Designed miniproteins, single chains, continued (5). Designs and how they scored, part 17

Each design is a single chain, and the fold is of that chain. pLDDT is the mean over its residues in the fold that is shown.

## One batch from the design tools (miniprotein)

Design m16563
Fold by ESMFold2-Fast:
Structure m16563 (fold): chain A 67 residues (1-67)
Amino acid sequence: MTDKVALEMKKAGKSLEEIVGYYKKKAEEYREKARTEDLSVAEYVALELLAIGYELDGELAEEEFAK
């Protein structure tokens, strides 16, 4: 299901590009954090899963709102 944040951004008049950009930026921030910090394997996996989650939410928002 599309995240509530994407729906709120659409209600606020944000473009599809801005909504997708938000999720892409969040995914990139978590991936960069996972790569640049000296993390345990568990912490690394947790950040990568968060990044994947944001990336997927962005793809779902693009698919849903591009129609």
Scores: mean pLDDT 75

Design m16564
Fold by ESMFold2-Fast:
Structure m16564 (fold): chain A 83 residues (1-83)
Amino acid sequence: HDVIEQINQITNQIIDALAKGDTDKALELIKQMEEIIKETTDRRALLYAEMQLKGIRNVARNLGNKDVVEAVDKAIETLKKKK
């Protein structure tokens, strides 16, 4: 049970959903990542999640997907509260 591998898998699923224009699926997966962030105490996993969320934000911004950008920003806020 590797939290970093779980974050990587969900990140890949979010990027795939964004590439397919499936905003609802991307938002669902971002919410799942936010729950993983809330549950983990692994500092390296939190750092990795922050890097992945910033990457997702950049992809969503370039696609003009404002709803996903907003959801990622909320997930990053949740992560900052854990530090």
Scores: mean pLDDT 85

Design m16565
Fold by ESMFold2-Fast:
Structure m16565 (fold): chain A 69 residues (1-69)
Amino acid sequence: SALSDRIVELGLEASKAESPEELRRLMDEIGRLAAQISDRQELEATLARMRAAGVPYAVLEPIIRLLTS
């Protein structure tokens, strides 16, 4: 979906963030968009795509929290 594609894109951007402020802003946006995905399987697939792309664990945390809630 467009939401999943945008989340993966933001995760890659967050992986390249050079400042704590930029990282926080990108992670907040990831969390906001991920919360809009009602399909748990789509959210899990999005997390898998980010992991496969090499996105670090710290950036995945907002999505992992949604899946463990």
Scores: mean pLDDT 83

Design m16566
Fold by ESMFold2-Fast:
Structure m16566 (fold): chain A 97 residues (1-97)
Amino acid sequence: KKKQEEIERLENLKKIYDETMANLDKIVELALKSAKVDPRLKRVEDAIQAYLKKKNGEEFENEEEKRLADYVERAIQNLKTSLENEKKKIDEKIKEL
């Protein structure tokens, strides 16, 4: 009886991680829109724009732009890897219930 309640909670958490990963591109777009409005966030804007250039196969103007693009790409990949690892831990917990 308690097993079913725990499985439902874990499945809901897994669904939230799936929704987060599915919406990463939209999250990046919203972050860029926010950065464009605030001059204090100019470096965030530049970093996200550099990442989008890399994603679209566009050439970089300089080495700093390439470094910013690589940094953002790595951050996104690390987030995806962390969420996938958390999903695997959830699957293992469900198997033990």
Scores: mean pLDDT 81

Design m16567
Fold by ESMFold2-Fast:
Structure m16567 (fold): chain A 64 residues (1-64)
Amino acid sequence: SASFRRALRELVGRDLKLFFPDREFGEEVVERLTDWVLEQSRKLNGKVKREELLAKAEEIIAET
């Protein structure tokens, strides 16, 4: 599902810009967060909550 992954990456990028509008994100941050969301969705039989997404984004940003 390359199309699904691409759509999810676009959505992640939009959310990052919405929550951190004055910050530029490297492609590595967007890719790492997209991969994390895909893994969590597969493991949890459900969608990742927005609060969990934001917490993981802040963690990845702090590591990068």
Scores: mean pLDDT 71

Design m16568
Fold by ESMFold2-Fast:
Structure m16568 (fold): chain A 70 residues (1-70)
Amino acid sequence: AVAAASILAAELLAAAERADPETAARLRKMAQEVLDAAGLSAPLAVAGLDVSGMTLEQAEAAKAQVLALI
């Protein structure tokens, strides 16, 4: 659960770096919500994450699934 939250938060933050400023702000907010729910202040060091194809719709769905695991 905590590992899934950390991975999703890292993925959302990486997706934000590739997004427009408005979308990036939403992705960063979702990452913070996931981290807060898991009791983390920052994502754990996770290597090998590919986020190039993530959309806001996919991010919201992933957030809901991860929060259900916590």
Scores: mean pLDDT 67

Design m16569
Fold by ESMFold2-Fast:
Structure m16569 (fold): chain A 73 residues (1-73)
Amino acid sequence: SREEFEAEKLAILERDAAGALKYLEENPDKEVYERLAELARGLAEFAKKQGLEKVAKLLEELAEELRKKAEEL
């Protein structure tokens, strides 16, 4: 089902995003954070168009967090 598919994709993104964020926290780079925030925003819009609302929300939150990290550098 769509709900089951969305849950699966959300779990994968959560794992991958957590690892990437940990690496960036240990190796901060403003340009990398800015580029990743832009990518996350684009992916969120794409996910929303595909009807993956929970995935889109997670990606939007990730984009905002990455933008804030870039702003602090």
Scores: mean pLDDT 75

Design m16570
Fold by ESMFold2-Fast:
Structure m16570 (fold): chain A 91 residues (1-91)
Amino acid sequence: SIIEELNKAIEALKNKDVEKAIEYLRKAIELLKSLIPKLKEKDKGQAELLVLTGERLIELLEKNPTEENIEAAIEFAKKAKEFAEKIKDLE
C-alpha cells in the first residue's frame, strides 16, 4: 500500500538510510501514479503534484543527500501519507 511504503520511507529517512528511503519512495510514487486514473477529478491535480514533487525529491536525494533534503523528503512523505489516507478506499 502507498501508506505502508511511505511509513517505511519515513523510517529509512530518519535513520539516514537514503538508498532504502529512495526505494520505498519510488514504490509509493508508482502506486500513486497507478491510482490517478481512478481518482475523482478534484483529487487528480493534487496526486499529480505529489508525484512530480516526489520524483524531484528522489533526484535530490540521489545527487545530494543533505540533512536539508532528508528533512524535505520526510515532510513530503507525511503530506503524501495524509493524501493517501484520504483516498484509501481506492487503494
Scores: mean pLDDT 85

Design m16571
Fold by ESMFold2-Fast:
Structure m16571 (fold): chain A 65 residues (1-65)
Amino acid sequence: SHLDELRALLERAGVPEELIERILAAIEAGDGDTFQRLATEVYLLTDDPALAERLGALARELGVI
């Protein structure tokens, strides 16, 4: 599933579990604004623009943004 792919990407990038759970909760709530804020936190933490792009693409597939 797209959620499983998203979790795997964040885990591989070393994103803290607490932040991953917050991102998944925002997706399940359909809260695009919270998702965008948390995605920015991931980008600042990882300094990985490719991860940020992939994260946004998966969120669009899930209908969150």
Scores: mean pLDDT 80

Design m16572
Fold by ESMFold2-Fast:
Structure m16572 (fold): chain A 83 residues (1-83)
Amino acid sequence: SHMEQLKEEEEKVKKFEEILKGALEKAKNAKTLKEKQTVLDGVEQSKPAIQKLLDSLKSEELKERVKKAYEETLKEIEELLKK
């Protein structure tokens, strides 16, 4: 059903958002610039996996949510590297 499909897609997006939150927390807790850079590199290297997720989603709202979460996470980690 459409409702079951949307729920499954939302669960996938939530799981992805949790992974990004974990990466940001890891970057915040990192003690060296090298460790923060390693987290950023990992998030940037995940771009092909993000594209696969986007291609699998039918909801345009969920696609926008994924893109925004990814972009915001990258920017927040980049800001941590400036400190």
Scores: mean pLDDT 86

Design m16573
Fold by ESMFold2-Fast:
Structure m16573 (fold): chain A 78 residues (1-78)
Amino acid sequence: EKEKKIEELKEEAKRHREETARYNARSNELEREAQAALAAGEDAHKLIMESASESVLAIGHAAKSVSSEREAEKLEKE
């Protein structure tokens, strides 16, 4: 039961790490598009806002990954 809970928490941490990487990749792509638009003298406002939104989602998943990993470590040390 305790071992199963630890495995579930580690799997959750892995899923959140994968989501973090996905959102970071999208944020970086949107940032590159925004920089290209600015260099061309075009409005980049929407791209900047979308990049920031994806970055916030990545931070949320990163925090959840760390939380799940720490919970697993705490259970392992009991």
Scores: mean pLDDT 84

Design m16574
Fold by ESMFold2-Fast:
Structure m16574 (fold): chain A 80 residues (1-80)
Amino acid sequence: SNEEIVKELIEEIKKDPRLTEEQKQKLIDVLKNLLKEKKLTNPYLFYRSLKHYVLNGELDPNISPLYMGIQQNSVSLLKS
């Protein structure tokens, strides 16, 4: 389920040495809010998009253009 996937992703976020504590909290909050609002259609892809942007300040060039909507939507949530 999406709930189980989000729990796994939160544990990965907590253990990632590349992320600051502030970046970890922001990523966790966004994932929890998307889950609560039933807007999380692809949790792994949302997480990959958010994390790449948080670390690099740009969209992930390795994510297929077919998923551009998910990538742009995830990034907009970090800017709001």
Scores: mean pLDDT 76

Design m16575
Fold by ESMFold2-Fast:
Structure m16575 (fold): chain A 85 residues (1-85)
Amino acid sequence: SDLERARALIDEIAREASEVAGVDEEEVREVLEFMLDLIEKKDEEAMKKLQEGLKAIEAAVTPETTDAEVLRKIYELVKEVKAEK
């Protein structure tokens, strides 16, 4: 039920995130679908890698860092984790 609702919102979330990050909507959708797949499968290794990468992004954020830059870094992180699968 919750996953069904999350998938129904992917298109809307992907459109908004694409606009902010300046990344293609379809690419953002693929990233969101991959993240949902990891949660559904309880892929602890991939989730840990994402968590470590997010921690590194957080540590690199400065007052000059824009929301778009942060979202692009998160997108690149998830795409990297996906590529290793």
Scores: mean pLDDT 71

Design m16576
Fold by ESMFold2-Fast:
Structure m16576 (fold): chain A 87 residues (1-87)
Amino acid sequence: MPSDEELAELGERLARAGIESLTSDDPSKVISGSTLVVMGSGLSRNAREDLERAKEVLKKMTSSKDPKIAKIAKETLKLVEERLKKL
């Protein structure tokens, strides 16, 4: 039975794994990473630092020459910004 602390820790781990995946050259990993960042941020109330880091990575990716990566980054960035606003 997970405690609130265990759920927050899981959220942090998911966000970090997502950030790592977002630095991949593989579009599939970028898509998966975007989902992990959003899910992790949703679980962890203390994820402010991880959300700020995700925001920096995503901002760089919105300038990607690959329009598919740029689109995913913009969509995920909006979700990260919404989550930061609610923290």
Scores: mean pLDDT 71

Design m16577
Fold by ESMFold2-Fast:
Structure m16577 (fold): chain A 94 residues (1-94)
Amino acid sequence: IRELLEEAIRKASEAANLANRAGDLEAEILASMAVIEVSVTLRYLDKMSKEEIIAGLERARRLLREARDVSRDPRAREHLEEAIRHVDRAIEAL
C-alpha cells in the first residue's frame, strides 16, 4: 500500500508540473490537491481506520479524475491515469 501511494504522489506531481508548464492552471490545482490528499493519507496511514483511509483515497481519486478530464496536455493526462490506477490498487489492497 505505502509504495502504491508513493507512486501515486509521484505521478500526480509530474502531471501538476506538466500542467504548470502548459499554463493549465485548473489541472495544476486539481492535481496538486490530489497530491495533498494522498500525502495526508500516507502520513497518517498507521493512525487512521480503514474507513478513514478509503475516504481519503476516494477524495484523491475524485480530484485526479477531475484533473484528468480538464487537462489539455496528453502527457499530464497519462500521468493522472497512472496515479488513479495506483490509488485504485491501494484501495483494493486494504
Scores: mean pLDDT 89

Design m16578
Fold by ESMFold2-Fast:
Structure m16578 (fold): chain A 66 residues (1-66)
Amino acid sequence: SYIEEGKKYIKENAPPEAAEYAIKAAEEPEKREEYLEKAVLLTLEYLGASEEEYEEMEAVFKKARE
């Protein structure tokens, strides 16, 4: 299925912690936004984003919840 193929791709290509949250987003629709936001933030941290860049992304997510 598309979902199972997507999960495999995420596990193979994303940072481990980010992959975990991205998979949880697929499995728990009611918490999807929360888990996807977490996956993005963990990916930025893994890629060496600065503390300022991380905080800016958190602020973007907070504004998007309007």
Scores: mean pLDDT 74

Design m16579
Fold by ESMFold2-Fast:
Structure m16579 (fold): chain A 95 residues (1-95)
Amino acid sequence: MMEEAIERLEEALAEEDPEVMMSLVLATAYELQERGARSEAERRALAVLVETATRLSRIKREAEANGWSREELTRRMREEVARALEELRRLQEEA
C-alpha cells in the first residue's frame, strides 16, 4: 500500500493538467480505501490520501469561486500533492 501510494502520487505530481492530477489522486484514495487498511502504517497512509483528496476538491472549488488561472490552480494542487508525498515518505521511514 505505502509504496503504491507514493508511486501514484509521484505520477500525479508529474501531470501538467490539474484535472488529470486530481483524478489520479482521487482514484488512488478510492481504490486503497476499498482495499482497506490492515496495519497502523496503512491506516495512516490512507488517512493522508483521503485528506489530500478532500483538500484538492477544496482547492478546485476555491479556484472556481475566485477565478484563479489554470497555472495558479495547477501550482496550488502540486503544492498539496507534494506535501502529501512528503508525509507518506516520512511514514515509510518510520516503518
Scores: mean pLDDT 82

Design m16580
Fold by ESMFold2-Fast:
Structure m16580 (fold): chain A 60 residues (1-60)
Amino acid sequence: GPLSPEEAERRAALVRAAGEAAGKPEAGQMGSDGLLEGGRQGDGTLAERLGVRGILDAGG
């Protein structure tokens, strides 16, 4: 479902950390706005690209 702005920021931080760990920090540069759009459309394409879908699901 859709994320609150605060929750989207926390999820964006996790996505950035995962992206840096995977050697893809540029993915984290989308920021919370990209994650908010993904939340409106579903579980978030950004999370899928970084393989952090499980982290988002575990938090919900």
Scores: mean pLDDT 55

Design m16581
Fold by ESMFold2-Fast:
Structure m16581 (fold): chain A 115 residues (1-115)
Amino acid sequence: MEEELARLSLQGNKEAIDRLVTESLARMALGILNNMLGLKEAPEETRELVFRMAEEGRPLTPALIASAASLLSTEEAARLFGETVRSMSEEKKELFREVARELGVSEETIEAVLA
């Protein structure tokens, strides 16, 4: 009984720590994106998406690239991120496609980045 209570308390503390780590990672990722794109703040939709992805433990890099692609021309997105995205695993490439479509990135831009 005491070991079970200690385990539940440790899980509760782990969840609190995981929340703080998640928030820190999301804020750092958004800071990197803002610096790269010369933005003061990322769009609300992008911020909500990055926090959600971090909470779900999903890779943030494909989501950040998709967010940047939504704010750039097809040519700029392909030039900046094409090599990085093409070097990703198929799972991360699919995550990039999923997030890019959710953010309304054109199929032309998605294909140009993945080519």
Scores: mean pLDDT 73

Design m16582
Fold by ESMFold2-Fast:
Structure m16582 (fold): chain A 63 residues (1-63)
Amino acid sequence: MERVEKLKEDYERDKASYEATKKLAEEKGWTPELEAAANIAKVGRETSYELYERAKKELEEKL
């Protein structure tokens, strides 16, 4: 249970990081550096989401 909550927090953090990068790019204009940063944040968000979903599924299988 605690692990699932922590993974949810990690996902929310990574999601917020991606949104912040997108907002900065919208204000400053898309540069190669911001495109790279957005791609890194997107991969981080996807990885955190996958870990969170797997942990939820494992918990459901035990209950």
Scores: mean pLDDT 79

Design m16583
Fold by ESMFold2-Fast:
Structure m16583 (fold): chain A 82 residues (1-82)
Amino acid sequence: SEEEARQHLREALEAAQRGDVDGALEHLRKAAELLGSRILADAVDRLERAGASPETLRRTVLSLMYGLGFITRDEYDRLLNG
């Protein structure tokens, strides 16, 4: 469901913030599955192959949450800069 995908994106954000790359990627992959998004699933695989940093993953999760309407623009700007 969308709410389950939203929860996995929140957990991906928390994992990225604590430097847990594997946890962030796992939660992103689950969100992609729940959203039925092959584009997002492929993007997650690319991030893993590229060795994306925790900061890159944090910014990616925030951009996805904003793009999907899960957070407001004001929340996005606050979280990106905090």
Scores: mean pLDDT 87

Design m16584
Fold by ESMFold2-Fast:
Structure m16584 (fold): chain A 75 residues (1-75)
Amino acid sequence: LDELERRAEELEEQSRRLFEEADRLRAQGLASTDPQQASELFRQAGELYAQGVQLQAQSQQLRDQAERLRAQLES
């Protein structure tokens, strides 16, 4: 149980950092006066966002598994 929760927390932490970095790149893209640079920054932000979403999904699966195990122990 603790192992699943710990791993879920680590994935959530990593996902959060990826979303923060994606937000920074997107903000830089919006502030850019160079269309090619803006496009590249948006592309990089999109890639980091996609990775963050995947890690968040994995974290949710582990949390769902932990909740199911906890329910069995408490029922």
Scores: mean pLDDT 84

Design m16585
Fold by ESMFold2-Fast:
Structure m16585 (fold): chain A 92 residues (1-92)
Amino acid sequence: MIDFSKLSEEEIELVREGAKEMAEDARKLGDEVSAKAFENIANDPKKLAKLTQELLELQREGYEAVLAGAPEEVIREIIERIREKLEEIAKL
């Protein structure tokens, strides 16, 4: 897990580059909400560090739930929380 509170300037630039690539990929897939969220992260990674960390924690929780064979209702709830976090970031 990336500790966003301890990112160096070099690591911030890597986050920016990665976020730009993710935004382009999301746009190619027709996911405009995710594309906008990643564009906002790329524009100001330091300001959005907390929200980006929360998003990554939710994605990890979802991955672990799928691997554990969690009930469909639990997986759907995590996906909805990820969607809400992406929408929050996209609106900034």
Scores: mean pLDDT 78

Design m16586
Fold by ESMFold2-Fast:
Structure m16586 (fold): chain A 77 residues (1-77)
Amino acid sequence: DAEAEAAFAALLAKAKTELEKKAVELRKKLYEDYKNGKVTEEEIEEAVEKVRKEVEENKVNSREAVAKATIKAIELA
C-alpha cells in the first residue's frame, strides 16, 4: 500500500501535462478498486493489454498519446 502510494506519487511527479496527470490518477483509482474487490486481475490485465495494443499499433510513444490510451482503457475496464 505505502509502496504503491509512493510509486503513484513518483509517476505523478514525472507527469508534465494534464492528460498525463489524469492517466496517473485513473491508474491509482483502478488500483484502489482492485484492492477493494471492485475489479478483477483479469480486468486490469485486459486494460493494460488495450493500452499496449493502442500504443504499438499506432506507433505513438508520445506521452500524451500513451496517456489518452491509458484513460480510454481504464474507462472501458
Scores: mean pLDDT 69

Design m16587
Fold by ESMFold2-Fast:
Structure m16587 (fold): chain A 82 residues (1-82)
Amino acid sequence: MEKKFYLEVEKLEDGSYKIKVYNENGELIGEGETDKSLEEIKELAKRSQIVIDGKTYRIEEIESEEKLSENKTLLTLKAVEV
């Protein structure tokens, strides 16, 4: 079954990125910070798995990319249960 996750990437004043991961209900399921570039973050997202309530979801693709502001990008991730 296809499932979507939303990855919010916000550029901080020091040049690092704050990452927030949301489920389809808009609930925050993960957060972190990284010094990787936006391009590196996208490549890592495409190779990632998410575990929720004992179910594992593999990210298949970045379905869309939306620029919310100069410092904030929203990535819609398409996932499948494994």
Scores: mean pLDDT 82

Design m16588
Fold by ESMFold2-Fast:
Structure m16588 (fold): chain A 72 residues (1-72)
Amino acid sequence: GVDLTVPEGKTLVDLALGYAEMFKLLDRHPSVAAVLKETLLQLSEENQQKVLEELEKRDPELAAEIRELLKE
């Protein structure tokens, strides 16, 4: 497996949350969960799990929502 001990996981979460806040303000773009789901789908399964662990520390509600979306 791969350990994300570098700030990339946190940076990805911060970036996605930043885009989500911008999308809320513009009221023309997908929800926070949808943006993060699309970002995570570009990562390997192991990296997705690591990012979700970091996201859960910052926003557990959003992390749970994304987990459900990834599960279908």
Scores: mean pLDDT 62

Design m16589
Fold by ESMFold2-Fast:
Structure m16589 (fold): chain A 100 residues (1-100)
Amino acid sequence: SKNLEELKKLFKEFDKKASKIVELVWNDEDYEKIEKEIKELIKLAKKIRSLITDEELKKELDQKIEELEKKVKAKDLEGALKTISEIRNLMIQAINKLEE
């Protein structure tokens, strides 16, 4: 379906940006630079959320996006990375469910 193809495309962009954020953290880059990239990742996650049709996964994704925003405000980088991983797993579940 058109929605599935768009969801897969946006997920690849999300995965690429998440990998870049991990790289910035491992290179001990400035927090402000890492925060900017995470904020862009959050915008992408919100676009992906709009394409998810499963109401329970959509709700869980909304909760994890809010958690990520709170971790960023608290400068909890370890918590932010864990939450990004959880968001990624929810997106994979949504894609797999649409392929059933």
Scores: mean pLDDT 87

Design m16590
Fold by ESMFold2-Fast:
Structure m16590 (fold): chain A 70 residues (1-70)
Amino acid sequence: MPVVFSPEQQEEIRRLVEEARREGLGGREVEERMRKLGFSKHQIIEVETELSFEDMKKAIDKLIEENLKK
């Protein structure tokens, strides 16, 4: 089932993600901050998945460019 966030939790996550992007926080730091804010393990995993998707996309883009050059 999809992980549900309250409007208050959605606002906190939005701020945390903005901070992560600005400060270059890794997944461990994001997880630590969410844990301290009282988020559940499922909510933490959901946010980590979204952040890791961006990192994975950047890695794939680099791999594609390198493969085109050979």
Scores: mean pLDDT 68

Design m16591
Fold by ESMFold2-Fast:
Structure m16591 (fold): chain A 68 residues (1-68)
Amino acid sequence: SKEFLKRVFDLVVKHLKEKGYSAEEIIEAVRRVGEQLAAYYRGQGKDDLAKEVEEITEETIKKIREEA
């Protein structure tokens, strides 16, 4: 579900923050993961799920930029 995917992205961001990564480094990591995951789902014909991943990726990046 979109809620589950959002929770996974939030946990990744929290983990990277706890490891001492900068906001810019976390943004690049989130972008890379989101792009790879969306491409994976598109490759399986799951276009709606790929779009959800892209939306959550952009929402997550926006939140990081606003909190930086």
Scores: mean pLDDT 85

Design m16592
Fold by ESMFold2-Fast:
Structure m16592 (fold): chain A 100 residues (1-100)
Amino acid sequence: SPFEEIKKLIKEAYEKIRQLVDEGKTDEALEVARELFEKIIEMVKKEYGDTPYVKEIEKLAKEALERLEANRDDPQAFLDVVDEAFSKILEILEKMEEEK
């Protein structure tokens, strides 16, 4: 399932982001989040096309990246944005899977 692959990517990225933020490497953590969002969008577009759910993920990713950039100097707020964005993406993916 492409959803299981995306869930694994999110988990691995979250662990790396937490480590980078703990090390004071928030700019590198932002890059990891950006690359993950781009990969997720590519994967869901390839599998499902331009559905309303894919557009919702694109909007969520854009808004999350803007909030992450705004919170570069606040490690806890940065991690809270990451957690919220990943949770919302997973919720959208679960809805897409249930509509099979």
Scores: mean pLDDT 85

Design m16593
Fold by ESMFold2-Fast:
Structure m16593 (fold): chain A 96 residues (1-96)
Amino acid sequence: SMVQNRQKSIQEGLILLKEEAKKPLSAAQDTIDRITVQNLAVFGQTEQLKTLVNGLVDTRSVEQLEEFRKIVEGSPFATKEMLDAIDNAIEEKKKK
């Protein structure tokens, strides 16, 4: 019946959502984050990078924040303030 077909589609959709929810971060979102961090670091956007990192601390793992630090450290316009902001976010997350 049409009702049973709709119920099956809803259940299949919920299974896909549960599988996505098991991932600590989607690959697409991780790629977007890394590109954004790289661009802000390359263009010396210290205040924007600090704002981004502070906004991500609750929703990203320590490992992901450490990857952001490596991206910034590799940038020709990396500032101490950028690195300190990431280091502070990592330490704050470890304390929670």
Scores: mean pLDDT 75

Design m16594
Fold by ESMFold2-Fast:
Structure m16594 (fold): chain A 100 residues (1-100)
Amino acid sequence: MSLEEFRELVVETVAENKEKLEEETKDVTSTSEEDIKKAREAAEKLVEAMVERHPDLSEEERRAIETGTRIALLLGPKDPNLAEFAANVALLILTGEELD
């Protein structure tokens, strides 16, 4: 998968699950341990759903998607840009692995 295809896949999947992610994290307003746990659980569920449709996703790609989504839910905009923010963070994590 190209980096562009990876980014688009993350954008589409987060956008499709936006309402569910927002409902699961509606009380997340800080970086408290409880809020971090809720964001992590929501991100892990998103990755599980993606893996069922795209079983060829590598462990590195799965980790990048989980981390990007979790960071977006905790620190990102809670608006239509959530999906793009999550995808950009996931891409940064994935490309960072190639530089090390």
Scores: mean pLDDT 73

Design m16595
Fold by ESMFold2-Fast:
Structure m16595 (fold): chain A 58 residues (1-58)
Amino acid sequence: MREERIRRAIDYLKELRLSGKDVLTFIDRRLPTAYMMADILNVSFDELREAARRLEEE
């Protein structure tokens, strides 16, 4: 389920101590790190972006 994948991504980013803003920057600049995160979490770029956006709003 999309929501489950987004929540898993948020938890992972919190464990890495990454801010939502940092992850959004990685995605926007198409850095290799963003591709690696999406692959590791088995989420789409859209889902990773949504997770980062929600994390930034928290």
Scores: mean pLDDT 80

Design m16596
Fold by ESMFold2-Fast:
Structure m16596 (fold): chain A 82 residues (1-82)
Amino acid sequence: SMAENEKALEELKELKEKIKEAAKNKDWEKILEYVTRMDELLQKYASKLTPEQLEEVREIVREVQEILANYAKSQGIPVEPP
């Protein structure tokens, strides 16, 4: 439903901010927890989203990937391609 899609999108936005805060605090366990939750939401809802909502999701994912890459570099962890 549209309401479920909007709720999922808001949760993704909140998870992005939580990932950013966890990365700032060097809390790897919390980063993994929030990234796992984000992946679960994406797998469940991505196919149900409108093109406009998918664009917002792409931006959220891009920002999260930048946060994680910067975190890894700050810890001396090499970022390997998938």
Scores: mean pLDDT 83

Design m16597
Fold by ESMFold2-Fast:
Structure m16597 (fold): chain A 73 residues (1-73)
Amino acid sequence: SSLREAGRELTLAGSTLGMLEIARSFGIKATDAQKAQLEADRARLRALAAKHPQLAAALDAAVADIDALLKEL
């Protein structure tokens, strides 16, 4: 179940990240709600990595991608 939960959260975070990266490439400013969504996605991925260190590589990579985008928004 934890692996399914991690996969679901990674898919959700990846979708949000990809859409916002595309919008940013066109000069579209992210809304506060979209930034809050990325922060929430990051928190969930960090929580999963803490519970399941064996999944840390994929979860930490996703967190790093979110952190990089948030610094640019």
Scores: mean pLDDT 84

Design m16598
Fold by ESMFold2-Fast:
Structure m16598 (fold): chain A 61 residues (1-61)
Amino acid sequence: LAEEARKSLEAAEKALAEGDYAAALTGAHHARQLAIQSGDEELKERAEKVEREARRGLGLA
């Protein structure tokens, strides 16, 4: 779970860097769910940060 969460987070961070906010949001949401299941607070916080930045890029927040 932690490895899958990290992999999803890395993909989301890459999408965010490329300006693909929709893919970044989806990936960050998935990474957050996996981080919660694994109890990894660091990965959860990182995923939440990517999610916030992606939502801002989409004009949602």
Scores: mean pLDDT 80

